# Designed miniproteins, single chains, continued (2), part 94

Each design is a single chain, and the fold is of that chain. pLDDT is the mean over its residues in the fold that is shown.

## One batch from the design tools (miniprotein)

Design m7480
Fold by ESMFold2-Fast:
Structure m7480 (fold): chain A 57 residues (1-57)
Amino acid sequence: SMMEEIKKRILEAAELARKTGDVVTALAALHEAKKLGIEEAIKKAEEALRQAMDMQK
């Protein structure tokens, strides 16, 4: 329950970062996901970071 709530927040932050090209927010989401060891969130944040970086160029 608590873990699902935290995962949802990280996924929402990653999606927002992906849509807006916010590399800093994507990195923060990835860092938090890795710190908590939430595999699904780590993969989603990594994808968001790559797409946000692509949007910068």
Scores: mean pLDDT 82

Design m7481
Fold by ESMFold2-Fast:
Structure m7481 (fold): chain A 67 residues (1-67)
Amino acid sequence: AMEEIEEILKDLPEETRKLVLSIARQLIKAGHTDLALEVARLAKELAEKGASVDEIIDAINRFLQER
């Protein structure tokens, strides 16, 4: 799980990658491995579209709050 998430996030800017990895790690610790993978994929998709770190974190928070 963490190895796959680290691979998904490898091309993200360092600060964004650090924040998303922290969120994913907490989700895995809570037993939500599938959510952690979805969060990593969401962050990668948004980063590929040129989203800022703030936009990516806001999208992740919205995703987690609505689930």
Scores: mean pLDDT 82

Design m7483
Fold by ESMFold2-Fast:
Formats: structure tokens, sequence, C-alpha cells
Structure m7483 (fold): chain A 72 residues (1-72)
């Protein structure tokens, strides 16, 4: 995997963690912003060949998205 792919995955994971933390704090807009940010990094990682790792992060992001919808 490329260094750029690894960097994109690391940024996606950090954004998902931030979205999870914001959701736990009840900050839905901040959680959604971080989730949108994670989506961009996931798409970049997939484009760089990190398909399986990016899919795992996308699934984790989808779980955050479901919890956001539940709280709206």
Amino acid sequence: MSAEGRAALARAEAAIRAAEAALKAGDVPTSQRHLDEAGGYIARAMGLGAVEEARALAERGAQVGKQLHLRE
C-alpha cells in the first residue's frame, strides 16, 4: 500500500473517532462534519488501492451515521 493510502486511512480513522466522540457528547452537527470528512479520506484511500481497509472504515462510519439519524 502506498504512503498516501496509509495517510488517507489514518486521517479517515481519526475523523471517525472524532465523529464518535462528538456523537457521544451529543454534538450532532460536529459529528456529521467529521463523518463527511472521513468519507472524503475513505474515497481517497480506495482510489489509492486500500480497498479492504477503506471498506472497514466505511462500515464503521455507516454505524456512526445510523446513530446520528437516530438522534435527530
Scores: mean pLDDT 82

Design m7485
Fold by ESMFold2-Fast:
Structure m7485 (fold): chain A 61 residues (1-61)
Amino acid sequence: LSREQQAEAWVALALMAANVGDVETARKALEEARKLGASEEDIKAVEEAIREAEERLKKEA
């Protein structure tokens, strides 16, 4: 896999983790994606997904 394809895989993992409320895994996957040069659009999408997951967890606590 190219660096770009690896970055996309980490972005996908981060989004899936955020969607199930696993914020810790989502943040770790986001950092790996950043190291591999993920696009700013992908980074922003993951950051927004993590923010939404954190908001959901706070409201259901």
Scores: mean pLDDT 81

Design m7486
Fold by ESMFold2-Fast:
Structure m7486 (fold): chain A 72 residues (1-72)
Amino acid sequence: SSNQELLQQARELGSQGSEAFLKGDLDKAIELYEKALETLSQADKSPEVEKLKSLLERHLERAKELKERKKK
C-alpha cells in the first residue's frame, strides 16, 4: 500500500479505537490503537506519520492506564 493509504487506514483504526474508548470498551480500544500503530509502522517516516504516531501512542497509553486501574 502507498503511504497515503497506510495513513488513512491508521486514522480510521484510531477513530474506531476512540469510539470503543468512549463506549467503555478498553480492551477493544487498546486492540484498535495497537493495530493503528502497527499499520503506521509499515509507512515510510514523515512528519505526518510521526505526528499521528504520537497521537495514537498517547491514546493507547491512556486506555492502558484506565484498564490497569480497573484491575485494582
Scores: mean pLDDT 86

Design m7487
Fold by ESMFold2-Fast:
Structure m7487 (fold): chain A 72 residues (1-72)
Amino acid sequence: SEALERARELFEEGKKLADEALKSEEALKRVLELAVEMARLLAEAFEAAGREELAKLWREMAEEGRKLLEEL
């Protein structure tokens, strides 16, 4: 799945930024943005794979993360 491969790439990118999150608020926001996008792509990948419960879970995580990002 294209979405799953992209989600893995974003996860690896996020790991690199995680150590820099404490350095600035901008870095923290970027980590959260990547986490939200990763969750959204995972939801898409699980939906395509017919895993409805997992797709719903990741969609909910993406939505909660987006709300958190709006509060920052």
Scores: mean pLDDT 78

Design m7488
Fold by ESMFold2-Fast:
Structure m7488 (fold): chain A 83 residues (1-83)
Amino acid sequence: SELEERARELLAEAGRALDAGDYEAAEKLAREAARLAEESGKAPELVVAALLGVALAYKGQGDDEKAEEYVKKAREVKEKAKK
């Protein structure tokens, strides 16, 4: 779907932003990727990847508490997708 394709593009952009140390840009891109993946309803693996991208961006910003929150959200999505 167009939502899944755009989510994958944004996730790739978020990864490049993380590699560059642009953590605020990475957070914004990963959040938008998660939103589009969730709207698609067909790509729990993309939602998980995007939420982990948000977690990495927060960790890069020094917000370990929010980073752990998003890791937990990603784990919940992954576990629900198995059922």
Scores: mean pLDDT 86

Design m7490
Fold by ESMFold2-Fast:
Structure m7490 (fold): chain A 91 residues (1-91)
Amino acid sequence: MTLTTTLKAEGLRATSSVQRPPEADVVRFTWRFGEETRVVLVGAAPNETVTQSLELPEAGQLTAEAEAWRITPEGPVLVGRATPATVDLEA
């Protein structure tokens, strides 16, 4: 399943929003900037819109990814993935 995401930039801050599919339990956000990668895992109700924000220390290119995962006794299962979005942040 393809996730629909919205990525917004305001100065050095980026905000990513995605709706959790009813088949998933959690949304995983992955932020990439320079050589750094940050991952945030967020629990949400079915069809709830989840929002995550990140502020860069300086101007630069940021790539945002989002995935929806189902947690099962056999382990996590990928339900859906958003197309990675890239934005340039400026002060």
Scores: mean pLDDT 80

Design m7491
Fold by ESMFold2-Fast:
Structure m7491 (fold): chain A 60 residues (1-60)
Amino acid sequence: MEITLTAEASAATEEEARAAAEAKLNEQLGDLSEVLSREVTVVEIGSLYRVSVTVRGIGK
């Protein structure tokens, strides 16, 4: 079956925001047997970066 997972985080740098979002997403990756696609969206909000990571994959 196919499932979609999304995680979002904000930080002072794009790299930190992305790492935090990926860490949240990684907690859910155990439900996926295979990753079909990844999408990353980065938004600058004043002095902060907001990163959203969305993964589509095959669950068991």
Scores: mean pLDDT 78

Design m7492
Fold by ESMFold2-Fast:
Structure m7492 (fold): chain A 119 residues (1-119)
Amino acid sequence: DNEARIEEEEARLAADPNDAQAWLNLGKAYLEMGEYEKAIEAYEKAIALEPTADAYAALAEAYLEMGELDKALEYAKKAAELDPNNPQTALVFIRLARRYESLGDEEKAKEARELARRS
């Protein structure tokens, strides 16, 4: 239940607003509900507290779902720089390559495919 998870993480953050993991979990719950802007805000707070590959990969996924492909690629690259073996980052690059190909952006599609192979 995403609403119950949101309430749990909001209660956790009311007690400790510097809990980076609670911000990341809140963002993931919003992403699952399709609340992409709220997910991005929560992920940005998580990253400000503790920049991790998981948090950047999650932010990239949220931008990808919004159709903001260039931002998704930028943040997926940051995730790969922190942890080149992160499976979520690899999946974001694969999805970006497919989206760029569908739009006729072959150079960006090629870049995303190469980054996915390195992950």
Scores: mean pLDDT 89

Design m7493
Fold by ESMFold2-Fast:
Structure m7493 (fold): chain A 57 residues (1-57)
Amino acid sequence: MTDEEIDAVVAELQARWGLTPEQAAALRESFRTLGLVDVDTLDRVIANGREAAAEGR
């Protein structure tokens, strides 16, 4: 997994879920820490990022 791959995935999720740049940055950090190993992990990270975003709003 490269930084470019993580960036591309976060951009896709940002577009699909309507995330703010701040929320997208948080997801990117989570992906960097955990690594992208499967789609189930990805879905959980998305849910966590969106939860944090909603809380901050």
Scores: mean pLDDT 67

Design m7494
Fold by ESMFold2-Fast:
Structure m7494 (fold): chain A 68 residues (1-68)
Amino acid sequence: MEEELRREALEELRRIAARLPEEERERLLEEAERKIEEVEKKSGKKLSEEEREELKLQYIARAALERE
């Protein structure tokens, strides 16, 4: 159930992110990557691929919702 719930949450975030134009999404993705790198640098811990993808989607989705 845990993995299924995570997949559903990620699908929701992807759906929200898809509301943005491709160009805007690309810029937000670059900004999210920069923020993730900063977090990794401060914590001294590298995030997993899944964690990075989830944070990127959360960042983009949040920006999309704030735009609306």
Scores: mean pLDDT 76

Design m7495
Fold by ESMFold2-Fast:
Structure m7495 (fold): chain A 95 residues (1-95)
Amino acid sequence: ADEAGWRAIELMGKGDKAFKEGKYDEAVKYYEEALRLWPGDPFVEYALARAYEKAGKYDEAAKIYENLAQRFRDSGSPALAEAWEKEAEELKKKA
């Protein structure tokens, strides 16, 4: 990734800063834009899911964890998939 990759890195940095400052809705917006530039990147998806969780968007966070779980299952990592499925279920209980 050239220009789009550098922009995604910048957006991730802005999202991380907003997250650390407790500005979770702002962090969500930066991570959503980063994910749009890097579709299916598991690190960006995980950052977005955590920001959704802190913003109280439990259904959105759970959906990302379920999508991550499916991809890890498909890639032969069932233990990691099971851990994220469990995280999604706990978030659904808070919704």
Scores: mean pLDDT 83

Design m7496
Fold by ESMFold2-Fast:
Structure m7496 (fold): chain A 62 residues (1-62)
Amino acid sequence: MVIYANSSDPYDMGNALNLQNNLKKTLGDSVTVLPIVDRDPRNPNSENDIKKAEEQLKKLGV
């Protein structure tokens, strides 16, 4: 199962991570948060978010 979260919104990311932690107790490591990467001046970490998204996609076998 994949939970999508807006990487530029820390509240959305925080909520997604909390949901992932709760669901991992029931579903194990099959729960993954995938950040939606947007190259936006409002997200100074966009380059790091892209790399993290690539790592998550590789873990999903893409």
Scores: mean pLDDT 62

Design m7497
Fold by ESMFold2-Fast:
Structure m7497 (fold): chain A 61 residues (1-61)
Amino acid sequence: PKKVALVLGDDEEKAREAAEKLLAEGYDEVIILIGASHEEALELARELLKQGYDVTLVNVS
């Protein structure tokens, strides 16, 4: 299964730095969610899990 990380935060630079680190650690895809709610991030995570992805949620700031 593909590994996907969801990066939730309000700071675009911090989110970008976190995304670069996660890609270097072996995540296949990183989705940055600037200004999204925690509920919106959880709903996206739930849909990706249904599709067979391994999902990690990371909160920055």
Scores: mean pLDDT 82

Design m7498
Fold by ESMFold2-Fast:
Structure m7498 (fold): chain A 55 residues (1-55)
Amino acid sequence: KEELIKEIMEKYKVSEEEAKEILEEAQVLAKAFGYKEVTQSHIDLAYTIVQMSKL
């Protein structure tokens, strides 16, 4: 879990708090789409959703 947070921080240049929000959203998306694991596509979509919600 912490490894994914660090990867999100590095890729998107966001804070640890923002990366945690992105990961939580990605987990919700993965579960909603019937996936057992979070994929990069879920993280990318979660990043977009989190950014839009902060605008």
Scores: mean pLDDT 78

Design m7499
Fold by ESMFold2-Fast:
Structure m7499 (fold): chain A 62 residues (1-62)
Amino acid sequence: MTLEELEMLGAYYYGLGEYEKALEYFKKARELAEQMPESEEKRKTIEKLEKNIEKVEKLIKE
């Protein structure tokens, strides 16, 4: 899967309330984004993914 596909799957499952699945895909997307060369796109992508990961983790927290 590409970074874009992983990010889209994370958003898709988040929209369905499947937070554990969303978290899995957002974390995978973030790992791929970290391997990108330094750029505005990399920074924006990581910031979005970190925010989404934190938000999802709070929602699935017991």
Scores: mean pLDDT 81

Design m7500
Fold by ESMFold2-Fast:
Structure m7500 (fold): chain A 64 residues (1-64)
Amino acid sequence: MLEEIEKFRKEVYEELKKEGFSDFAAENAATAYAILARRYGLDYAKEHLPKIKKVAKEIDKIRS
């Protein structure tokens, strides 16, 4: 489970970097995704990815 969560965490990070998010925002989003996946499972984390991305975008605005 942990290895699978880490794999998907990295995939989320890379996807957000391709979408134009900063390293900081992408790392924070990937970390939040991993936390949700550990607590509620990967399917739950995937369903909440859009909300995680919204928070990451807000982080980028604060740091910009």
Scores: mean pLDDT 78

Design m7501
Fold by ESMFold2-Fast:
Structure m7501 (fold): chain A 70 residues (1-70)
Amino acid sequence: SMEETIVMARALALMAEADYLIKTKAPEEEIRRVIEELEEVLKEMKELNLPESIIEQLEKTIKELKKELE
């Protein structure tokens, strides 16, 4: 569906942004913003019953970003 495609595209883009922020040692405020957006997309993915493998990838990305704030 179009909604599934949009949510998956957003998830992929945010995961790529997360990797970039980690590699560039971005400011904490920027990392927190991306975490919030990823958590919002994760909620949408669960509501749409998207594959568990993709959900797990997003959850791992969120966990990695949260470690950068430690």
Scores: mean pLDDT 86

Design m7502
Fold by ESMFold2-Fast:
Structure m7502 (fold): chain A 71 residues (1-71)
Amino acid sequence: PEEEAALARAEARGQAHQWVVQETNEGIERYEKGEKVDEVVERLIQLGEERGERHLGEKAAESIRAHAELE
């Protein structure tokens, strides 16, 4: 049934979004604790690749770079 497939896709999208938010927040904490931006970015990209979703890691990394630029 299409409805069951749609719900599964919505759950997957929700978990992906939550992962990006959580990893971005952790990355910001790491940066504020003294980790270099490049190290935080590399970690996020690697985590995204491990999920098979490199673009999510790149999106989180972009948020870290933007945060660093505003300081």
Scores: mean pLDDT 79

Design m7503
Fold by ESMFold2-Fast:
Structure m7503 (fold): chain A 102 residues (1-102)
Amino acid sequence: SEPQLPDLSPDERRQAREDFLRMLIGIARDILEHGRGLSEELAETIRQALLRDGVPQELADRLAEALRNADVQTLLELLLELIERWGGPESLRREVEELLNA
């Protein structure tokens, strides 16, 4: 059974996932500009949020590691996996692909 998020509609869940993806893409842009990864505490907070959403542990662990290590290439590739898993949106997929090709 899914963890009970009380009464979150499919559209509200989609919006929450989209907002989370925008945050992660913003972090990827900051890493590209400044070359600094997240603290262990911030990366762990993101990992726990992914696990609560039902993202597989292996994907959540790899995302958190890439964030900590400023491994922007791996982070962007894993963001594409996350977007595919969550079913879009296409606009954010294109944004991540543009960053990968920069």
Scores: mean pLDDT 83

Design m7504
Fold by ESMFold2-Fast:
Structure m7504 (fold): chain A 76 residues (1-76)
Amino acid sequence: MLASLSPTERRVLDAIGELTAERGSASVAEIARAAGLSPGTVRRHIRRLEARGLVRVDRRTGRVTVDYEAVRAAQE
């Protein structure tokens, strides 16, 4: 299932995963730095990843976390 991600989307997901593991959540700016992408590109890919259930966005803070349960399920 994760194999259907574009290389850029995988890079964004990996960056969110690393930041979530280290800090519990990630801002768009932190993800953009880690992935080497613009904040606008990161926001666009986050919307697609959220629609697929792979990440969660806190609507009050704008911070993003990887849904590790959904990612594990998607590895089948």
Scores: mean pLDDT 76

Design m7505
Fold by ESMFold2-Fast:
Structure m7505 (fold): chain A 82 residues (1-82)
Amino acid sequence: SDERAEFIGEAVSKALQEAGFDVPLAKSAYEAGKKLGELLGLSEEEQEILGEAMEDAAKEGSLEGAERAAKSAVEYAKEKLG
């Protein structure tokens, strides 16, 4: 549902903010991934790939999916900036 997708997007965005990335609140894991890619200066194609990867990690819109998506996003951001 939209409510679950928004919860997942918000959870991922907040995890990125807690890790020190100025990512605005997202409505889905896909949007959170795209916003992270944009923040990192990635190409539009790479932003799309990251969005899709975050959506896949957040399978079924569950809390466990949100945790997986958030961890993947934080690790990816650290690898690109570290």
Scores: mean pLDDT 74

Design m7506
Fold by ESMFold2-Fast:
Structure m7506 (fold): chain A 67 residues (1-67)
Amino acid sequence: GPVGEEAVRLAEEALRLAEEGRREEAKKMMDQASGLAVKALSLGDEEGARRAAELLREAAKILGIPS
């Protein structure tokens, strides 16, 4: 659904920022994407939430943040 799609979009942006070394911007985007992913899951969008979580896990790995 739209919330899950937005969560994925923000998670993709977070991954891009992490790859560019823009750590603080990536962290802010990860926080926003995480919130939307939780909301998507609560609305029954398991696929959107899963895709966002995968992207956020990769971003966290690049940044050395516990995921």
Scores: mean pLDDT 86

Design m7507
Fold by ESMFold2-Fast:
Structure m7507 (fold): chain A 63 residues (1-63)
Amino acid sequence: MEEQLKEAIERIKKLVEEGKYLEASRLFDEAMKQLTPEQQRELRKAFLDASIEEAKKRIKEQR
């Protein structure tokens, strides 16, 4: 169970880093259907954190 959450988080982070946000969103939606409410919270937080970190990196790199 935790293995599925970790795999989903890693795949989503990789897709976000590659700029494949639609694919990341689809994977997030599929993972959410298979996870418990507690795991869904962790996955949601990880997805948001990855998106925010990537946006911050791009802003800093362009300066």
Scores: mean pLDDT 76

Design m7509
Fold by ESMFold2-Fast:
Structure m7509 (fold): chain A 96 residues (1-96)
Amino acid sequence: GESEELRREAEEAYEEGRRAIEEGDIKKALEATERVLELAERLFELGDLESAREAVERALELAKEVLKHAETLEEILRAIGLLLRAIGLLFEIELK
């Protein structure tokens, strides 16, 4: 179903983000992290709370790794923004 497709896309985006971090492509890692969060939000809207939580936790992991490697203020602020967005979504999942 739609939930299964979104879960697969989130896993693919997570793997792309991990590879981008390994390659030092912080911009691509940020884009991949944002993609995982967008997919987590869609999973949450569909009521797949377990898959949404998994995707949020993966986005949190990517955002933390990006922060370790970020060299510019723009990259740092974008990573912090994604981290806060992920925390907010995780709170909504738990509060439902």
Scores: mean pLDDT 88

Design m7510
Fold by ESMFold2-Fast:
Structure m7510 (fold): chain A 58 residues (1-58)
Amino acid sequence: SVLEEADRLYLEAKMHAGSGDLESAEEYFAKYLELLRELGITLTPELEKVERALVLET
C-alpha cells in the first residue's frame, strides 16, 4: 500500500542519516513528503521542521 511505501521511505531516510549519508537521507525524505502529499497529508512548516529533525537529526 502507499502507507507501507511511506513507512519504508521514512525508515530509509532515517537509516541513511544515521550512517552519515545525508544526500541519500534527503532524497528518501523528499520522496516521503511527496507520498504524503499524494495521500492528502500536507505538513505545516512547523510539522515539517519537526519531522526533518526526527528523521535527519535523531
Scores: mean pLDDT 78

Design m7511
Fold by ESMFold2-Fast:
Parts: structure tokens; sequence; C-alpha cells
Structure m7511 (fold): chain A 94 residues (1-94)
């Protein structure tokens, strides 16, 4: 049996408005975390994926944070935003 959850958040990094979509799929005791970052026009800027055992809430939390951080870092690089500003935005979202 598979279970799916989705969440969206809007944030601003370096004066750019971004939409972050987090998709969690739980299947066979494994959680797959997929993070997608879109610009104001709905264009995909970056994506990241991580997996963790569903039986380990700490590992699942770490996978979510790491995937969000990776996707936002990639999106910031594509927009020419300094890594320091991207890291600060991730910290505000946590």
Amino acid sequence: AASEQEAEAELEIGGKKLRVRIHLRTEDGQVTVRVEVFDENGELLAEAEATAPASDPQAVGDAIYNAVREALTKAAEKLGIPKEEADKAVQRSS
C-alpha cells in the first residue's frame, strides 16, 4: 500500500519569489521525499530527492531538510543568488 502527502510553501530569496513543493510517498516501509522549486511563472528551477525508512522519524525529517536545502541551493545558483542568502532562507523555513 502506498500513501502520498504534498505540501507547498512560498518564500523569497534574494528578491525572487519561489514556490517550493514537497511530495512524500510512503511505500513498503520507505519514505521518498521529492522537492521541486518553481519560479513566479511556474517554471521548474530545481529538484532534489531523498529516501528514508518510514520507521525512523528522525531520518525522515533529515531527508526532508536535506532535500529542501539541496533544491533551494540549486535554484539559487540558477538565479545567480549567493549561497549564503539561500542557506539563510532554508534556516528561516525550518
Scores: mean pLDDT 78

Design m7512
Fold by ESMFold2-Fast:
Structure m7512 (fold): chain A 68 residues (1-68)
Amino acid sequence: GMAHRKEVLELARKLVEAARAGDWEEARRYLEELKKVVDEETREMVEIAARELRRAGADELADELLAA
């Protein structure tokens, strides 16, 4: 639903921003929260977030997100 998509989008944005800032502890924390809520409805958001993580040099976080 709309609320679920908004929550996933907010977590994905926080994850990417933490990775861009080099805050790996915060990025890991948001990744673990995001893994708990991602589903088929939010697959496109997850794929976009993974691409942005790779652009930020966070390939391992991107791989873990896509495996969730």
Scores: mean pLDDT 84

Design m7513
Fold by ESMFold2-Fast:
Structure m7513 (fold): chain A 63 residues (1-63)
Amino acid sequence: AADRARELLTKGAEAFSAGDYEAAVQYFREALAIDPSNEVAKQLLAEALRRLGRTEEADRVAA
């Protein structure tokens, strides 16, 4: 639950800082599946998607 979402958010942030945006997207999506109201995960997911050029998906997440 909350602990799992935090672990996934941490892994996503680590992947993002390493430049592995595809892995970051996957971890942030899993975190949001557990906690859909996590605004930090939404923001980071949108940023990772933008770094991949997937701006349409990023806009959908940020909305």
Scores: mean pLDDT 81

Design m7514
Fold by ESMFold2-Fast:
Structure m7514 (fold): chain A 55 residues (1-55)
Amino acid sequence: MPSKEELIAEIERLAREMGASEEDIATLRAILNTLSTDQIAQWLRWLKREKERLE
C-alpha cells in the first residue's frame, strides 16, 4: 500500500487536473495531513471515480 505522502500527492495531482486552484490544493493538503492513511485512500478512490464520470 502506498505511503500517506504518496496518497496525498496523488490526490493533489487529481485535484489540479480537475481544475482546483493552488489555494484550494494547499487547504486540501493541510486537511489530508490530519486524516489517517485509510481515510485518504478512500478519498482517492472516490476522486478517481468522479474524474472518470466527468471525463
Scores: mean pLDDT 77

Design m7515
Fold by ESMFold2-Fast:
Structure m7515 (fold): chain A 62 residues (1-62)
Amino acid sequence: SQEKHRRAVSLEFRATVYLTEGDYDKAAELLEEALKLLESDPSTPQSDIDRTRELLKRVKEK
């Protein structure tokens, strides 16, 4: 749904704020929640899922 997509985008934005603050744990939590929302919405483009997954992977490597 569009609501799930908007919520995921908001979570990703908040995650980037935590990344700039060096709070990788909170950033990872928000990205994991965003990824779950994107994956649960069948209308989500695969490119959006892939970008979120890649960002989460990079955050977890810190």
Scores: mean pLDDT 80

Design m7516
Fold by ESMFold2-Fast:
Structure m7516 (fold): chain A 87 residues (1-87)
Amino acid sequence: SAKDEELEKLKEELNAYVALAIAATLKATGTPENLKKADEYLDKVRPKYPDEVEKIRKLTSPEELRKRAEELVKKAEELKKKYEELL
């Protein structure tokens, strides 16, 4: 149904923005282990959101990465609210 298709789309978008937010947060720490984990999250999202992945990869400043993570968290919260409203 149209509702089921909308729920699946919102779920996919929510999962993607959560992964992007985690990746940006991990990359902001700059530790080798967290950089590797960030790349794993980015790799999962790249096929559908290559531009968002590239934005995070190009950022090297911890301050800019933290700001990006905050923006991505807000987007994920908005998507979660829409998903819950359609349940």
Scores: mean pLDDT 87

Design m7517
Fold by ESMFold2-Fast:
Structure m7517 (fold): chain A 62 residues (1-62)
Amino acid sequence: AEEERRQALLDVAAQAARELFTLISEMFGAEKEGDKEKLEKIRQELGDVSDRLNAREAAVLA
């Protein structure tokens, strides 16, 4: 049903928002510490979250 698909998409968005908030918090901490290596790792994790969100959205819409 349309409502079920909408709820599933909202759940995906909510999960992604929680993961993004965690990474943003870690990024601010790493920037404050000047940890360039940790910043690079966080950028990579951001890419992974984006890829997972796109894959999960595609799965829900299929």
Scores: mean pLDDT 76

